Designed miniproteins, single chains, continued (4). Designs and how they scored, part 110

Each design is a single chain, and the fold is of that chain. pLDDT is the mean over its residues in the fold that is shown.

## One batch from the design tools (miniprotein)

Design m15820
Fold by ESMFold2-Fast:
Structure m15820 (fold): chain A 68 residues (1-68)
Amino acid sequence: SPLQEALARLLALLEENRDDPEAQRTLLLIASHLLRENGHEADAERLRALAEAQDFDAAVAWLRELVA
């Protein structure tokens, strides 16, 4: 699906920017926005909360499960 394709691309960018917290936060907020626009409000809110907590490892693991 276009959503899964977009999330997979964001996952790749997160892996490439693992040492850049600001880039990771921005990418996770983009992923949260895309999930919300596609009717996945609960998943969007969880991802936003993880990004705000700067729990990037958990956020990446969560996104990986959503794309699988």
Scores: mean pLDDT 86

Design m15821
Fold by ESMFold2-Fast:
Structure m15821 (fold): chain A 71 residues (1-71)
Amino acid sequence: MLEEQKARMEEIAEGLARQAEAAGRAEEFVELLERNAELARELLPSLSPEEAELARFAAELAERLAERLRA
């Protein structure tokens, strides 16, 4: 279940990244990804272990996508 959630998050995020790039809104999307990663990290101490793992994965995914879109 957890791995299925991670895979779904990655698929959705990749799709959104492609659409943002095609629309010429990559910089705006990068800012959104960075804010979401920051929020996820701030919430980590308040989450259950499973929620924390998903939040950490989401933050890392957002950071990787932001780096790629800036390249």
Scores: mean pLDDT 82

Design m15822
Fold by ESMFold2-Fast:
Structure m15822 (fold): chain A 72 residues (1-72)
Amino acid sequence: TPLSDAALAQLAEELARAAARYSPEGAAEFTKAVNEALAARDLAAVVAAAQRLTSPRVAEGTRAMVDWLRDQ
């Protein structure tokens, strides 16, 4: 089932907050990459951006959130 635009917006907001708190050096670039990936509905690109641009904590949290959303 395709994810709703509201669910994707909530994911983007949560990931931006996590990056600002736990990975501030890459947060702006990561937020931009997440918004671009979610506009394309590409959850794999969201995970890849987290692995490239954020701390291991944010990257693993992002993967877990994306995996959870895929199971809905």
Scores: mean pLDDT 81

Design m15823
Fold by ESMFold2-Fast:
Structure m15823 (fold): chain A 73 residues (1-73)
Amino acid sequence: MVLSEEEIAAAVAAVRAHLRRLAAGTPRDVFLARLDALIAQLEQQIAQETDPVLKAALERLLAMVRELRAELR
């Protein structure tokens, strides 16, 4: 199969870890602006995605980024 639930979960976890690392080394205002840009990019990619599995993976990634953005205020 092309992508498993475990592969999607691992990819989302890896991106979350990378974003946390970037947050530690970046001024908060700059990091929040970058998260807003990433959210806009993910929304655009989701709108153009026709593969339902990839669309679901992107939606999970977007939900994680939005959650992180809300936590950081």
Scores: mean pLDDT 80

Design m15824
Fold by ESMFold2-Fast:
Structure m15824 (fold): chain A 83 residues (1-83)
Amino acid sequence: FNVPEEERKKLMEEIDEALDLMTGPKVVRDPKTGEDIVVGGGEAGKKLTGKPLKEIMDEFGVEDPEEAVKKAMEAYGIDKMLK
């Protein structure tokens, strides 16, 4: 129900570290709403997690949300970091 600020911050850091270690940003489907959401991916992924997945898919013209995130990471994350 309620989590102290310090514990919440620590959990977020652990999640970020685990996801960044495993893979870049990725899509998971919320079984309750049926909507796809973006999670993880370190610095590049943080740029994507703030955007509605629908907009990302529309920009890249793909219907696979995981592929859309991968393309967005390459175009938005990598390109902006290399700039």
Scores: mean pLDDT 60

Design m15825
Fold by ESMFold2-Fast:
Structure m15825 (fold): chain A 67 residues (1-67)
Amino acid sequence: SLEEVKKETEEILKKGKEMTPEEQERLAREMARKASDAKAEGKDQEIVDIYAETAQKLAELAREKRA
């Protein structure tokens, strides 16, 4: 459900802040894949968007740690 996806991604972002850039990049790819899979499965656009936004935020965290 949308609420379960929101809770999952919030926990992922919380844990992701403490990860290495390499782990953040791996997790970002995983979230991007979940967004693609959700779109392919015909899930609600809101679910697709949350996974995609989570992937972007994780990639941004990795870039900031490398700067």
Scores: mean pLDDT 85

Design m15826
Fold by ESMFold2-Fast:
Structure m15826 (fold): chain A 70 residues (1-70)
Amino acid sequence: GAKELAELFKKRKQELLKGMAELAAKSLGADEIEIELVGEDTAIAIAKVGDKEYKITINLESQSITVEEL
């Protein structure tokens, strides 16, 4: 029914966000990756690249990817 379809779309969106965050972190050469889903449209990844940490924020609503050195 309609409720099952809504749950499927939510789950697919979450998997897309996780995949995008993981790909972005791997593209930086991350040794360690921690991913958190924040709300419906945002994923935050903490990517450890050698001695540096990067915060990657993916927002589907604003269609933005931001990378911040910690």
Scores: mean pLDDT 81

Design m15827
Fold by ESMFold2-Fast:
Structure m15827 (fold): chain A 86 residues (1-86)
Amino acid sequence: KVIEAVRKGDEALKAGNYEEAIKYYQEAIDLTGGRLPYAYLKLGDAYDKMGRKDEAIKWYEKALEVARELGRPDIVEEAEKRLKDL
């Protein structure tokens, strides 16, 4: 269920279907009770691709917060890189 939502989000993002990607990543977040920093990171990516920098920053910051809480240094690093490049 969670894996399927993430997969559909990643497929939509790769295809340039940013609104659909946002929908699937939000579904994955809801299914995990907010405990999926990867999906927050990808929400940021989708908003960044749409040129919506304020929303991208918000979601990258959320990804960073949740990744730190869950001990995910891989996502911490990716979120920090994305925030630096904005």
Scores: mean pLDDT 88

Design m15828
Fold by ESMFold2-Fast:
Structure m15828 (fold): chain A 94 residues (1-94)
Amino acid sequence: DEEEDYETLVERLKAFNKRLEEARKKGITPEEQSILNDIKKAEELYEKYKDLPVEEQLRILASNKEYGIGSVYVGDLLRIEAVKGKEEAEKIRK
């Protein structure tokens, strides 16, 4: 079974969230806005398919590679939710 180490996944998400927080405080660049838009699109896919098993949701996100970093971000949160539960994923998001 191929999954990333939980700790590596958590650190990646924390670093990304810190970057977004700094961007919001100091002004969002076009690059950062593009990333936020990709995350928003990936979150919309998640909402549409949230009643499916996590494995199927991850497959759908992976097939929509045009959402780039957004699909990776939402997929990482889904994997953390599957391993540690929704509250733990929310702590990492915030």
Scores: mean pLDDT 69

Design m15829
Fold by ESMFold2-Fast:
Structure m15829 (fold): chain A 75 residues (1-75)
Amino acid sequence: MEEAKERYERINRIAQEVLAELLGRPLPKEVKPLTKEEIDRWLDEAAQRLGMPRGEVARRFSEKLLEKLEEEYKK
């Protein structure tokens, strides 16, 4: 079964995919967890790109992240 670390790395990868979708551009491929500061910076950029409040983009990010995680772990 998957270890907590492997699950976390997968979550991080999916988070990068969601951020790339919101930004409309690819993100650097990293194995390391995204820092809050990096996530905040990209979410601010996405908010400007989409013409949405930062909080709304953060909510959409969370929803898309959960949706993609459910796809990966649905039985």
Scores: mean pLDDT 71

Design m15830
Fold by ESMFold2-Fast:
Structure m15830 (fold): chain A 81 residues (1-81)
Amino acid sequence: MVTLSNSQINNIFNRVSRNGVITFSQIPQVIAAFRSMGYSVNAEAFIRRARQFDRNGNGTLSFAEFVQVVRQMQRLGLITR
């Protein structure tokens, strides 16, 4: 079972985010950041969960929404090494 620390999630968000948010067009960069840390993430599954947490419908994820997506993906076994 893969578990990311809060500092690992924060590191990925800070590397990819612009103006305090991650846009959906930047999801490939998020997947690449996970890969650089030794994790494999299904991009389609990530996008699907991201859309669920984008309550504003603006195509962006705040840090809180990003954490929720990552933690849900971990619980579902959609992040692997």
Scores: mean pLDDT 81

Design m15831
Fold by ESMFold2-Fast:
Structure m15831 (fold): chain A 59 residues (1-59)
Amino acid sequence: MKDELLKFAKELIKEQKKKNPNLTDIEISEIEAIVTLSIFLNNLTKEQIKKLIEELVKK
């Protein structure tokens, strides 16, 4: 179910925010939007969601 994947993504993004204090609220919102859209369009697995979040926060 996509709801479970969205909750998983939200928790990972929350953890990344705690680990990366230089991330702004705007950048977090952009990451959340990109990840949410990608889950709905690309049927991402939990592993792919984790990789996407890690790549987006690397900036």
Scores: mean pLDDT 79

Design m15832
Fold by ESMFold2-Fast:
Structure m15832 (fold): chain A 83 residues (1-83)
Amino acid sequence: SEKEKLLEELEERLRRAEEEVRALLPAIEDPEKREQIERALERARGLLEKLKEEAESLSLEELKERIERFERGLDGLVEWARE
């Protein structure tokens, strides 16, 4: 289904973001920033699992909207980790 494909693509994007951020963590000198980023990755994974559970009850348009918001959050997290 279209929803299943969108969720699979989002899962892959999250996996790549997790991999990139984890590679950057050792270079982050601020331990508070490091912990906040690790927490944010954990929250992102939880949000994706919740979205997968809710996907059947969402319209395709609602799902796309939720995915766009999630993707913006991931991009911001990766950018923050690179800083």
Scores: mean pLDDT 87

Design m15833
Fold by ESMFold2-Fast:
Structure m15833 (fold): chain A 73 residues (1-73)
Amino acid sequence: SVEEDAKADYESTLKAVEGNIAELRRAKAEGAPPSRIASLDTAARLQLSVLEVAGMPKEEIDALKARIDEAAA
């Protein structure tokens, strides 16, 4: 159903954002090239936009955005 498909897509996208944040933190800790850091940051923010369109509350979007900013710092 459309509702079940939307839930699966939402969960998949949220998992992808969480994965990119974890990978971004790891890459920064390991001294990865700036291009790799930028790619992970861009991917996480793009996926976050998908979650925003899917109806994730603004406070949760803002919290994830803060986590991306901290991971990239």
Scores: mean pLDDT 83

Design m15834
Fold by ESMFold2-Fast:
Structure m15834 (fold): chain A 74 residues (1-74)
Amino acid sequence: SILEKIASLPEDVAIETVNRLIERLGEENVEKAMKAEHLLSKGYSQREAAELVGVSPSTLSRNLREMRELVDEA
């Protein structure tokens, strides 16, 4: 998960990574994507997770991909 990857980083790198996510995607999109990933981990489909957090499935897919890329760069 994105949160698990961030938690595995050194504290200063984790803080910088979260700030970069917020700067690139916006705080609301980061929060919604994190909530959706939690729902996906509980067995919800991507469509159901997107509906529950109030975004389109395509927006969720794009935001999750960009967040994973930024976290993988750290």
Scores: mean pLDDT 82

Design m15835
Fold by ESMFold2-Fast:
Structure m15835 (fold): chain A 68 residues (1-68)
Amino acid sequence: GAELAEAAAVAAASGDPALGARLAREAQKNSTTPEAAEYAARGAEAAERGDPVAAAQYSKLGSLAEAA
């Protein structure tokens, strides 16, 4: 849910893209809305590609969508 997406955003922003990607994938699986799942997937893809800024941004959006 929102907690996993937030943790993914923090991990990506802190320079741990592998942890960020893993947490974003878990957030995707635990999303209650398709929009939150989509943002989590985008965050994981960005982290896997080594784009920590995009990874943090998408994971943050996923957390907000899940918490809404």
Scores: mean pLDDT 77

Design m15836
Fold by ESMFold2-Fast:
Structure m15836 (fold): chain A 60 residues (1-60)
Amino acid sequence: MELFEKITEAIKKVYEKNKPKLDEVRKKYPDPTHPEYIKALSEFNKEMLKEIEKAKKEVE
């Protein structure tokens, strides 16, 4: 199904686009137990969900 392939590709592009941001968070907070690291990951995850929803709407 072409639509499924387009959605999968769109999600993949969102992950690839946001990988540098994830790397930046890791570089800023090298200790994964740091409270600010956990907070930054939560913010990043929330932003990722919004990006994925937007990407899906663009291809649906």
Scores: mean pLDDT 75

Design m15837
Fold by ESMFold2-Fast:
Structure m15837 (fold): chain A 71 residues (1-71)
Amino acid sequence: STGIPGEVIEEKEVEVDGAKVKITRYSDGSYLLEVLEGDKPAEVEIDGHKYKLEKGERALVSGKGVLKQKI
């Protein structure tokens, strides 16, 4: 779809490898991943697909192993 995520349908925070990551799911099936705290890269797994985010990084991903864009 067009390059804006749809409506927010879920938000949660998880701790991965000592990093705090916020995960926001959008109605178009995209996820926004935000590293809120931590000093190490974080590997976030969504539905069996892993996404690697650096310290302080934000990324929009498909949920099927595809990184759409960094924000």
Scores: mean pLDDT 73

Design m15838
Fold by ESMFold2-Fast:
Structure m15838 (fold): chain A 74 residues (1-74)
Amino acid sequence: DKEAVEKELKKKGLKPSGKTLPFDYSVPEGDRAIAFLQRLELAFPDLPQERADLLLKLFAKYPSMAEFLAQYAE
């Protein structure tokens, strides 16, 4: 649910950059968390660790929201 994810991100004071990062959902479910983190680290080298951890936690809870979550990585 996009609204629930957005509420959690706003609670942490994060703003969307509007930049989209595509995610490959053909990756097996058990490997998606690692794949998501690796894509964020490669695309956003200045991403703070605490924000990466938050986005990874939210991705685990809302696995269809990868591209939406990536908008908060910058």
Scores: mean pLDDT 80

Design m15839
Fold by ESMFold2-Fast:
Order: C-alpha cells, then structure tokens, then sequence
Structure m15839 (fold): chain A 110 residues (1-110)
C-alpha cells in the first residue's frame, strides 16, 4: 500500500512538472529548466520506489524538492503577473505531491 500510494503521488507530480515545463517555456525559460530537472529526479524517485529502494528514492526526492524550490524562486522573478500566478499554483501543487511521496518513503524506511 505505501509503495502503490507513493507511485500514485509521484506520477501526479511528474505530470504537473511537465505542465510547469510547458508553461515555463512561454513565461520563464529558467522555470522550464528547473522543471526539467525536477521531472528527471521525480522519474528517478519513481524508478527507485518501484524497485523498493526507498533510500535512493529519498535521495532523489530531496533533489527534486531542491529543483522545485528553484522553480519557485525563478517564477517569483517573472515579469508576467498572470504567468507567474499560474506557475506558482502549479509549483505549489507539485510540491504537495512530492511531500506526500516523501512522507510515505520515510515511513517505509522505519
């Protein structure tokens, strides 16, 4: 159950990171770059969760959170108020799913 729920949250986070990358390409190329990095680490975390390697999944999720924080910093610097609001909304949703997956991965390590 923990593994299946973590996979579910990670798939949602990956989907949203793709949307943030697509929107970022139009609003902030810097956000698009960090969204690409976040998607990479989230896919790495998904692969590790599927293999039951929760220690490596934790490491990848922490790297994804670092990229997500950089996405937020870049989004806040966007001169487009509407695009900024849309990016920040997506980034907050990505972070929620990543934090839920992180909580489950940490629980699996106990």
Amino acid sequence: MIKEKAIEYLKKAIELARKARELGAQVSPTVAGYATAAEHYLRKALNYVEKGDFEKALEALEQALTAIDKMKEAALRSPDPEGRQQLLSLIDEIKKYVEEALKLVREALK
Scores: mean pLDDT 89

Design m15840
Fold by ESMFold2-Fast:
Structure m15840 (fold): chain A 126 residues (1-126)
Amino acid sequence: MEILKEDLSNAPLLVHQALTQVLAASGSINKGKKLFAAGKYDEAIKTYKETIEQLESLPKTPLILRTLGEAYKNLGEVYLAQGKYDEAIEAFEKAVELYRQAGDLVGEREAQRLLERARELKRQAE
C-alpha cells in the first residue's frame, strides 16, 4: 500500500500546527499562573479564558483536551482563591470531564481532588 504524497505533506503540517497551538497555550497558562501568584486575579482569569477560547476552536485530540483541562483547572484555582466557590466548582467539573475525555487519569484525579476541596470549602462557608 503506497502512502500518497499529499498524506505525507499534510501530516507534518497538522502536527506542527497542533504543537504550535499547544505550546502557545502552555505559555499562556504559565503567564496566568504568574499573574495569579502576583494577586492579579482578573488578569489571570482573562488569560485563562482567552486560552480556553483558542483551544476550544481546535480539533478535540487528547493533547488539546488535556491542555483545556489544565486551563480550566487553573481557572478554578483563581476562582477558589477569590471565594467564588460555585464558579470554581464549575471550572473543576469541566476539567474532570476534559481529562476523562483525554484519557488522562492523573489529570482527572488531580481535578477531582480540587473539585472535592472546592465543595468542602463551600460547605464550610455556608
Scores: mean pLDDT 85

Design m15841
Fold by ESMFold2-Fast:
Order: C-alpha cells, then sequence, then structure tokens
Structure m15841 (fold): chain A 61 residues (1-61)
C-alpha cells in the first residue's frame, strides 16, 4: 500500500530503521486515520509522529 511506502520514506528521512512489523503497524494506523476522515495532506505529519514513536518504543507493535 502507498501508506507503507510513506512510512518507509519517512523512516529513511529521519535516519530511523524500523522492522517490517513496525512499518506494517504504522501503515495500518495511517490507514485507520485516513478512513476516519483525516485529510491525506495530514498523513505525512502523522507518519513522522508514528516513526518517532516506534523508534523510541521498539517494543510497541
Amino acid sequence: ADLRALVQDTAAEQGVTLTGPQVDRAAEVLAALRDGGVPESQLPASARVLVRYFADNPDAV
């Protein structure tokens, strides 16, 4: 999904390495936000927050 690519690109920009499950989880959260009415223009900002959250909390999947 495009959201998975967004998560991967965001992690690369932040110099963060996420595991496959962390990328999939972040993409799932972004999909839920989009489906819940968050504008697609806001998804990059949400991706940055999620990437940092998983970097700081590696046990959170």
Scores: mean pLDDT 80

Design m15842
Fold by ESMFold2-Fast:
Structure m15842 (fold): chain A 86 residues (1-86)
Amino acid sequence: SALVEDLRSLDLARRQAALEQLLSFYERHSDRLSPELKETFEILLKGAEALGIKVEPVPLVRPEEEIAEALIELTKELFGKEVEVL
C-alpha cells in the first residue's frame, strides 16, 4: 500500500508524515490492537528515532482502514506465518 511505501521511504519527511498518521491511529485504537500489532508500531517508532525523525500529533487524514491494513501487512512481514491467522 501507499502508506507502507511511505513508512519505508528514504525521504525522511515522507516517512515522518506516514508515521504521524500511524501514531494517530495507534493512540485512538491502542486498547483494541493485538500485542503483535502494538509491537510492530513500537519497532517502526524505534527505527524512526534511530534516524532522528521526530513525530508530532497531527489530524488523521488517511482512512483508518488503510492504516489498519498497512499495520497488519507489516506485522505479517515482521512475525511471519505464526501471525497470518490473526
Scores: mean pLDDT 76

Design m15843
Fold by ESMFold2-Fast:
Structure m15843 (fold): chain A 63 residues (1-63)
Amino acid sequence: SEEQRNEALKIIEESKSYEDLKEKLVKSKVLTVEQKQKILQILGGSKSFEDFKKKATAYFLSS
């Protein structure tokens, strides 16, 4: 949904580190467990946290 997409993009943009990202994902009531898992999967396939932000943003903008 638009609400879920906007929440995901906000968390991705506002997160400063891996731990900060994980804390924001755990606290989110809008994102599904599957969406949170997808974000962590993208992070695991990324070369850096900046690469992660680029890839995750592109994913949620195209969905």
Scores: mean pLDDT 82

Design m15844
Fold by ESMFold2-Fast:
Structure m15844 (fold): chain A 94 residues (1-94)
Amino acid sequence: EEEQAQAEIDRILAEADTRIRNIFKEYKKKIPEVSEEEAEKMADYYSGLARSIALTLARNEKDLEKAVELARDYADMIVNIVQKRAEKEIEKLK
């Protein structure tokens, strides 16, 4: 049902938002020059980007099962990009 597919997409996006915010909280702890405000702005930007891309692609897909898959794949892609970038910056401090 459409309602179940939409609920799953909302769950995927909420999970991605949580993961991105946690990445930037850890990033700020490891890189003291990053302000709390800057870390929050970065989290908001990437969370918003993941939501925008996933929803745009899912809404253009008429197959509900494929729409959920697209939302998951693109949300995970953005989370992985953010994680890899944060790890690389932390590694430079060694």
Scores: mean pLDDT 79

Design m15845
Fold by ESMFold2-Fast:
Formats: sequence, structure tokens, C-alpha cells
Structure m15845 (fold): chain A 103 residues (1-103)
Amino acid sequence: DAERAARLARYRELEQFVIEAMKKPLDERIQALKEKIDELSPEEAVSLAELTVRAAYLFNLPDEEIDAIIDTILKELEKKLSPEQLATVRREVEALKAFYRKQ
């Protein structure tokens, strides 16, 4: 229905944004991610964070670049999320890092 279609369209837009950002140099990538998080709702910013962490590992970026991206995202989310919501996101990010580093 219309609500599901709208949510799927927004998720696809975020996914495409992340894929395009991963193709940019690190400095431009970080700036693009910061600007995107600033314009998003808290819920959408959390979705972007998850998509970005997954994409960074799937693109086989250097660990130093992945850590820089994660640090940037978490700092930007700190401005939008409650401490409880931020703690949940930090836990999910650590789980994703552990998952991809084991493989």
C-alpha cells in the first residue's frame, strides 16, 4: 500500500546514496555522509548508519577508513538521538564490526 511503498522508496534512496558515497574519496565521502545525516529524521539517520557500515565492509575499505566513517556517523547521530537510542546504535555497529571482521 501507499505507506509501505513510501517507506521502501525512502530506504532505496538511502541505499543508493550510500553506494554512490562509497565511490568518492574519503574526505568527500565523510562530508557527504555528514550532510545527509543532518537533513534526515532520527529514524532515517539510524537506517543510513546501518547501510553505511555494511557498505564499508562490503566494499573492502581499509580498516582506518571504516573507523573514520563510523566515528563520523556516531558523532553526527549524537546530535539527533537520545542517549538510549545512541547506545542501541553503538551496540548494533559493534555487532556489525564483529560479524564482518570474523569473515
Scores: mean pLDDT 83

Design m15846
Fold by ESMFold2-Fast:
Structure m15846 (fold): chain A 96 residues (1-96)
Amino acid sequence: RLAAIREASRMDPAQALRHALELMERAGRESERERILLEKVRELQRGDEETRKNLMEEIIKYYIEVEKLSEEDAKAKADQLLANADWLRDREREIA
């Protein structure tokens, strides 16, 4: 799962998101899908600024198209996901 998400991060943002969505659909569980999204956001934080921006835009589109959120709600949820990913990275550093 994680290796496939890393490979997807080298594609166009739209292709990367489609691949991530396929993995999430296979997972079937909401908690597993959330974990996959968090891993994708963590990879975004390791990438260059343009890649991070493009993938964040695709995450927002995912929330609008798949979860049927408004643009405002989708942006808020994406921001929260990014904050959660930062928090998890800091926690992992602390326990290392």
Scores: mean pLDDT 61

Design m15847
Fold by ESMFold2-Fast:
Structure m15847 (fold): chain A 60 residues (1-60)
Amino acid sequence: SEEGRKVDIETLLKIADVEDEYFKKLREAKSEEERNKIRQEMDTKLAEVEAEHRKKLAEV
């Protein structure tokens, strides 16, 4: 559906924004321990975006 396509595009843009933010943090990280924490945070944020995407698609 057109509505579903719009939701998909919005999700792709959100993923790009999360990746941009966290890749910047990874570049600034000074230790492997810090990078691991940042990667875990990114995974959590991406999981949230995925859950929101599924929820919105179910409402279309």
Scores: mean pLDDT 86

Design m15848
Fold by ESMFold2-Fast:
Structure m15848 (fold): chain A 90 residues (1-90)
Amino acid sequence: LTKEQEKEVAEAFIIIQLHLAKEALERGDVESAIEALKSAIEFVEKNKDLFDPETYEKILEELEKALQAAREGNVEEALKHIDRAMDIVS
């Protein structure tokens, strides 16, 4: 894959994980949401060279805030940060 193709695949993977996290939270499945958010964070960290530094920082910030809110049981706050992460990636 070219770097651009790798970036497109990476963005798609992140979006899929965020959709899974959002769906899980809406169903009250906080554990599945936390796993999806952890997967997204780990993937972004391992693939940071595919993103502009500013974009990378913003994605991680929103994902970390979503994860923290989910762990605290604040579903509404977690969903807001997931939506923001999706906007940055898309």
Scores: mean pLDDT 87

Design m15849
Fold by ESMFold2-Fast:
Structure m15849 (fold): chain A 98 residues (1-98)
Amino acid sequence: IEEYNRKARELYQKGIELAKEAGKEDEVRSLGEETARQMANDAYRQGLDVITALAIGSVYGAATFLAKAYEALGKPDEAKKVREEGQKLVDELIAQAR
């Protein structure tokens, strides 16, 4: 879980830098935060513990934030890769929480 939280922070920090370059920081940040909240809430309601649910939300939110920043810069291939990475990390967290 700590490794996933660290990865989420790395993705989010990179997303902030790219969103600033695109001039879309507020729009991209808002979407990422909403996505993180929704995913964490859904995971918790489905029976995952609060720490795992928060890690899922953080990872997916950060990946969505970074992907949207890449899209704003005209880099859809990088955005797709980041979304796929985020989903893979979420799937790993869910598998560990059996």
Scores: mean pLDDT 76

Design m15850
Fold by ESMFold2-Fast:
Structure m15850 (fold): chain A 60 residues (1-60)
Amino acid sequence: VSREELERESEATLLLMKATVYRLAGDYEGAIRAYEEMKRRFPEYRELAEELIEEIRREM
């Protein structure tokens, strides 16, 4: 595993955690923005981010 791959995975994980914290706090707009950033920066996680955004929209 390359250093670049580990850094990328760490950044994606931090962004996911940030979105989760917003969601738990009831800041759905903040959570959606974080997932949208995840989709832009990490296309490999696009489907996961879309699913999580959909879940939030069902909660609203």
Scores: mean pLDDT 79

Design m15851
Fold by ESMFold2-Fast:
Structure m15851 (fold): chain A 104 residues (1-104)
Amino acid sequence: MSPLEQAKTEIAKLVQEFFAGLNKAKTDEEIIELFEKLNKELLAILSKIKDKKDQEELLDLINLVLKHIIWYLKTRRKASEELVKKLEELRKKFLKEAEEIIKK
C-alpha cells in the first residue's frame, strides 16, 4: 500500500473512532474534545507524508471530512450555533497548522 493510500485508510479509521466517541458524548465540551483529538491525529498523519502533491491531496480530503462532520452535527444532531462556531474555529486552526506543514 502506498503512503498516501495508508494515510487515507488511517483517516477513515479515525473518522469511525470519532463517530463512536460522538455516540457516547453527553456534553458540548466532550464533542469539542473529540474534535480537537481528531484534528491533532489528522495533523500527525499529514506530517508523515513526504510528497507535497500527496500532502495537498490529503489536506483536501481532510478539509472535506471536517466540513462534513460539522454539517452532520449542525443538521442531524441539531448542534447549537455556539458549538458549530467553536468547531469551525478549530477547523480553521487545523488548516493554518496544515498549511505550515506543507510549506516545508
Scores: mean pLDDT 86

Design m15852
Fold by ESMFold2-Fast:
Structure m15852 (fold): chain A 62 residues (1-62)
Amino acid sequence: ETEAMFYYSLGRYYERQGKLEDAAVYFEFAGSLGFTQALVNLSRVYEQLGQLDLAREYREKA
């Protein structure tokens, strides 16, 4: 839980900086640790990156 929240916070930080590829990495780590909310953020980030297939996949997992 604590580790997932740490990665989620990093994903949010990079998202605010416009570093969407870095944000995706950290949201994926948070989601892999069971923090389902991070998968919603990951889907949105992939959508913004134009990775529509990945965005759909993570949206369905959320």
Scores: mean pLDDT 82

Design m15853
Fold by ESMFold2-Fast:
Structure m15853 (fold): chain A 89 residues (1-89)
Amino acid sequence: SKDDLLAELNGVLVELGKLLYPYLDEVLTALLEKLSEALETKDFEAVKAVLEELKAYIETQDLPDKDRILALIDKALAIIDKILALEKE
């Protein structure tokens, strides 16, 4: 359950990182660094907040893979919501 969700989340985030790599600027680099720190501390509320910031930033950019990147962010957010629901109580 939770271990399966964590494995799925890791796969989505690896794919997201590969798609973002050609477009790295100072803002994206800072957001990915914040995401890495939140994941290291297993603070999934912080992970969600950073992914929402990343989504908002990507929405302002004109990227060839924008729709694919946004879809992966939404998938990661859905997995995070499931993890947070399991940690409730």
Scores: mean pLDDT 85

Design m15854
Fold by ESMFold2-Fast:
Parts: C-alpha cells; structure tokens; sequence
Structure m15854 (fold): chain A 100 residues (1-100)
C-alpha cells in the first residue's frame, strides 16, 4: 500500500544518511592522510599510499555489509503494520519540511 512505500522511503533516507556520514568521515581521514603523504619523502609516500589503499578496500567491504544489514532490517520492519504507519507519517513530515 501507499503507507508501505512511504515507510520504505523513510528507512532508505535514514540508511542513506548513515552511509553518507561514514563516507564523509572516511573522505576526511583520507584527505588528512594525503596531506601527510604529500609532505613526506618519496619512500615514505609510497608506503603511506599502500596503507591508504588497503584501508579504503576494508572500508568499502564494511559499507557494503552495512547496507546489506540495513536492507534486511528494513524488510523485517516493513512486516509490522504499526511500524509502517509510524514511519510513513514521519516521512510525510520530512517531505513537508524539505519541500520548503
């Protein structure tokens, strides 16, 4: 029903917000490390680049798993009619707020 679709949008916006915050934090840390790399001797820059690449690979795997968990959790919550109505109402409130 329409409420179920609105509840889905609410959960999607919550999950997106969380993921974007983690990506933002990771970008900020990567930028700080890149700044450090740029000021180091060439030998140390090469080591730091490899470390950064490994950290980014780990982060990517963590984000993929977190998104999967969020999708599974959303599916479970969408089975509850009361939760669906509650989240649909919250999403309507968010829409009205952001339409301005």
Amino acid sequence: EEDKKLAEQYFASETTGRVLRKIGDAIQKALEKLREIESEPEEKREEAKKELEEELKKLNKELVEEIKKAEEEMKEKLKDKEIVKEKAEKYKELREKYLA
Scores: mean pLDDT 78

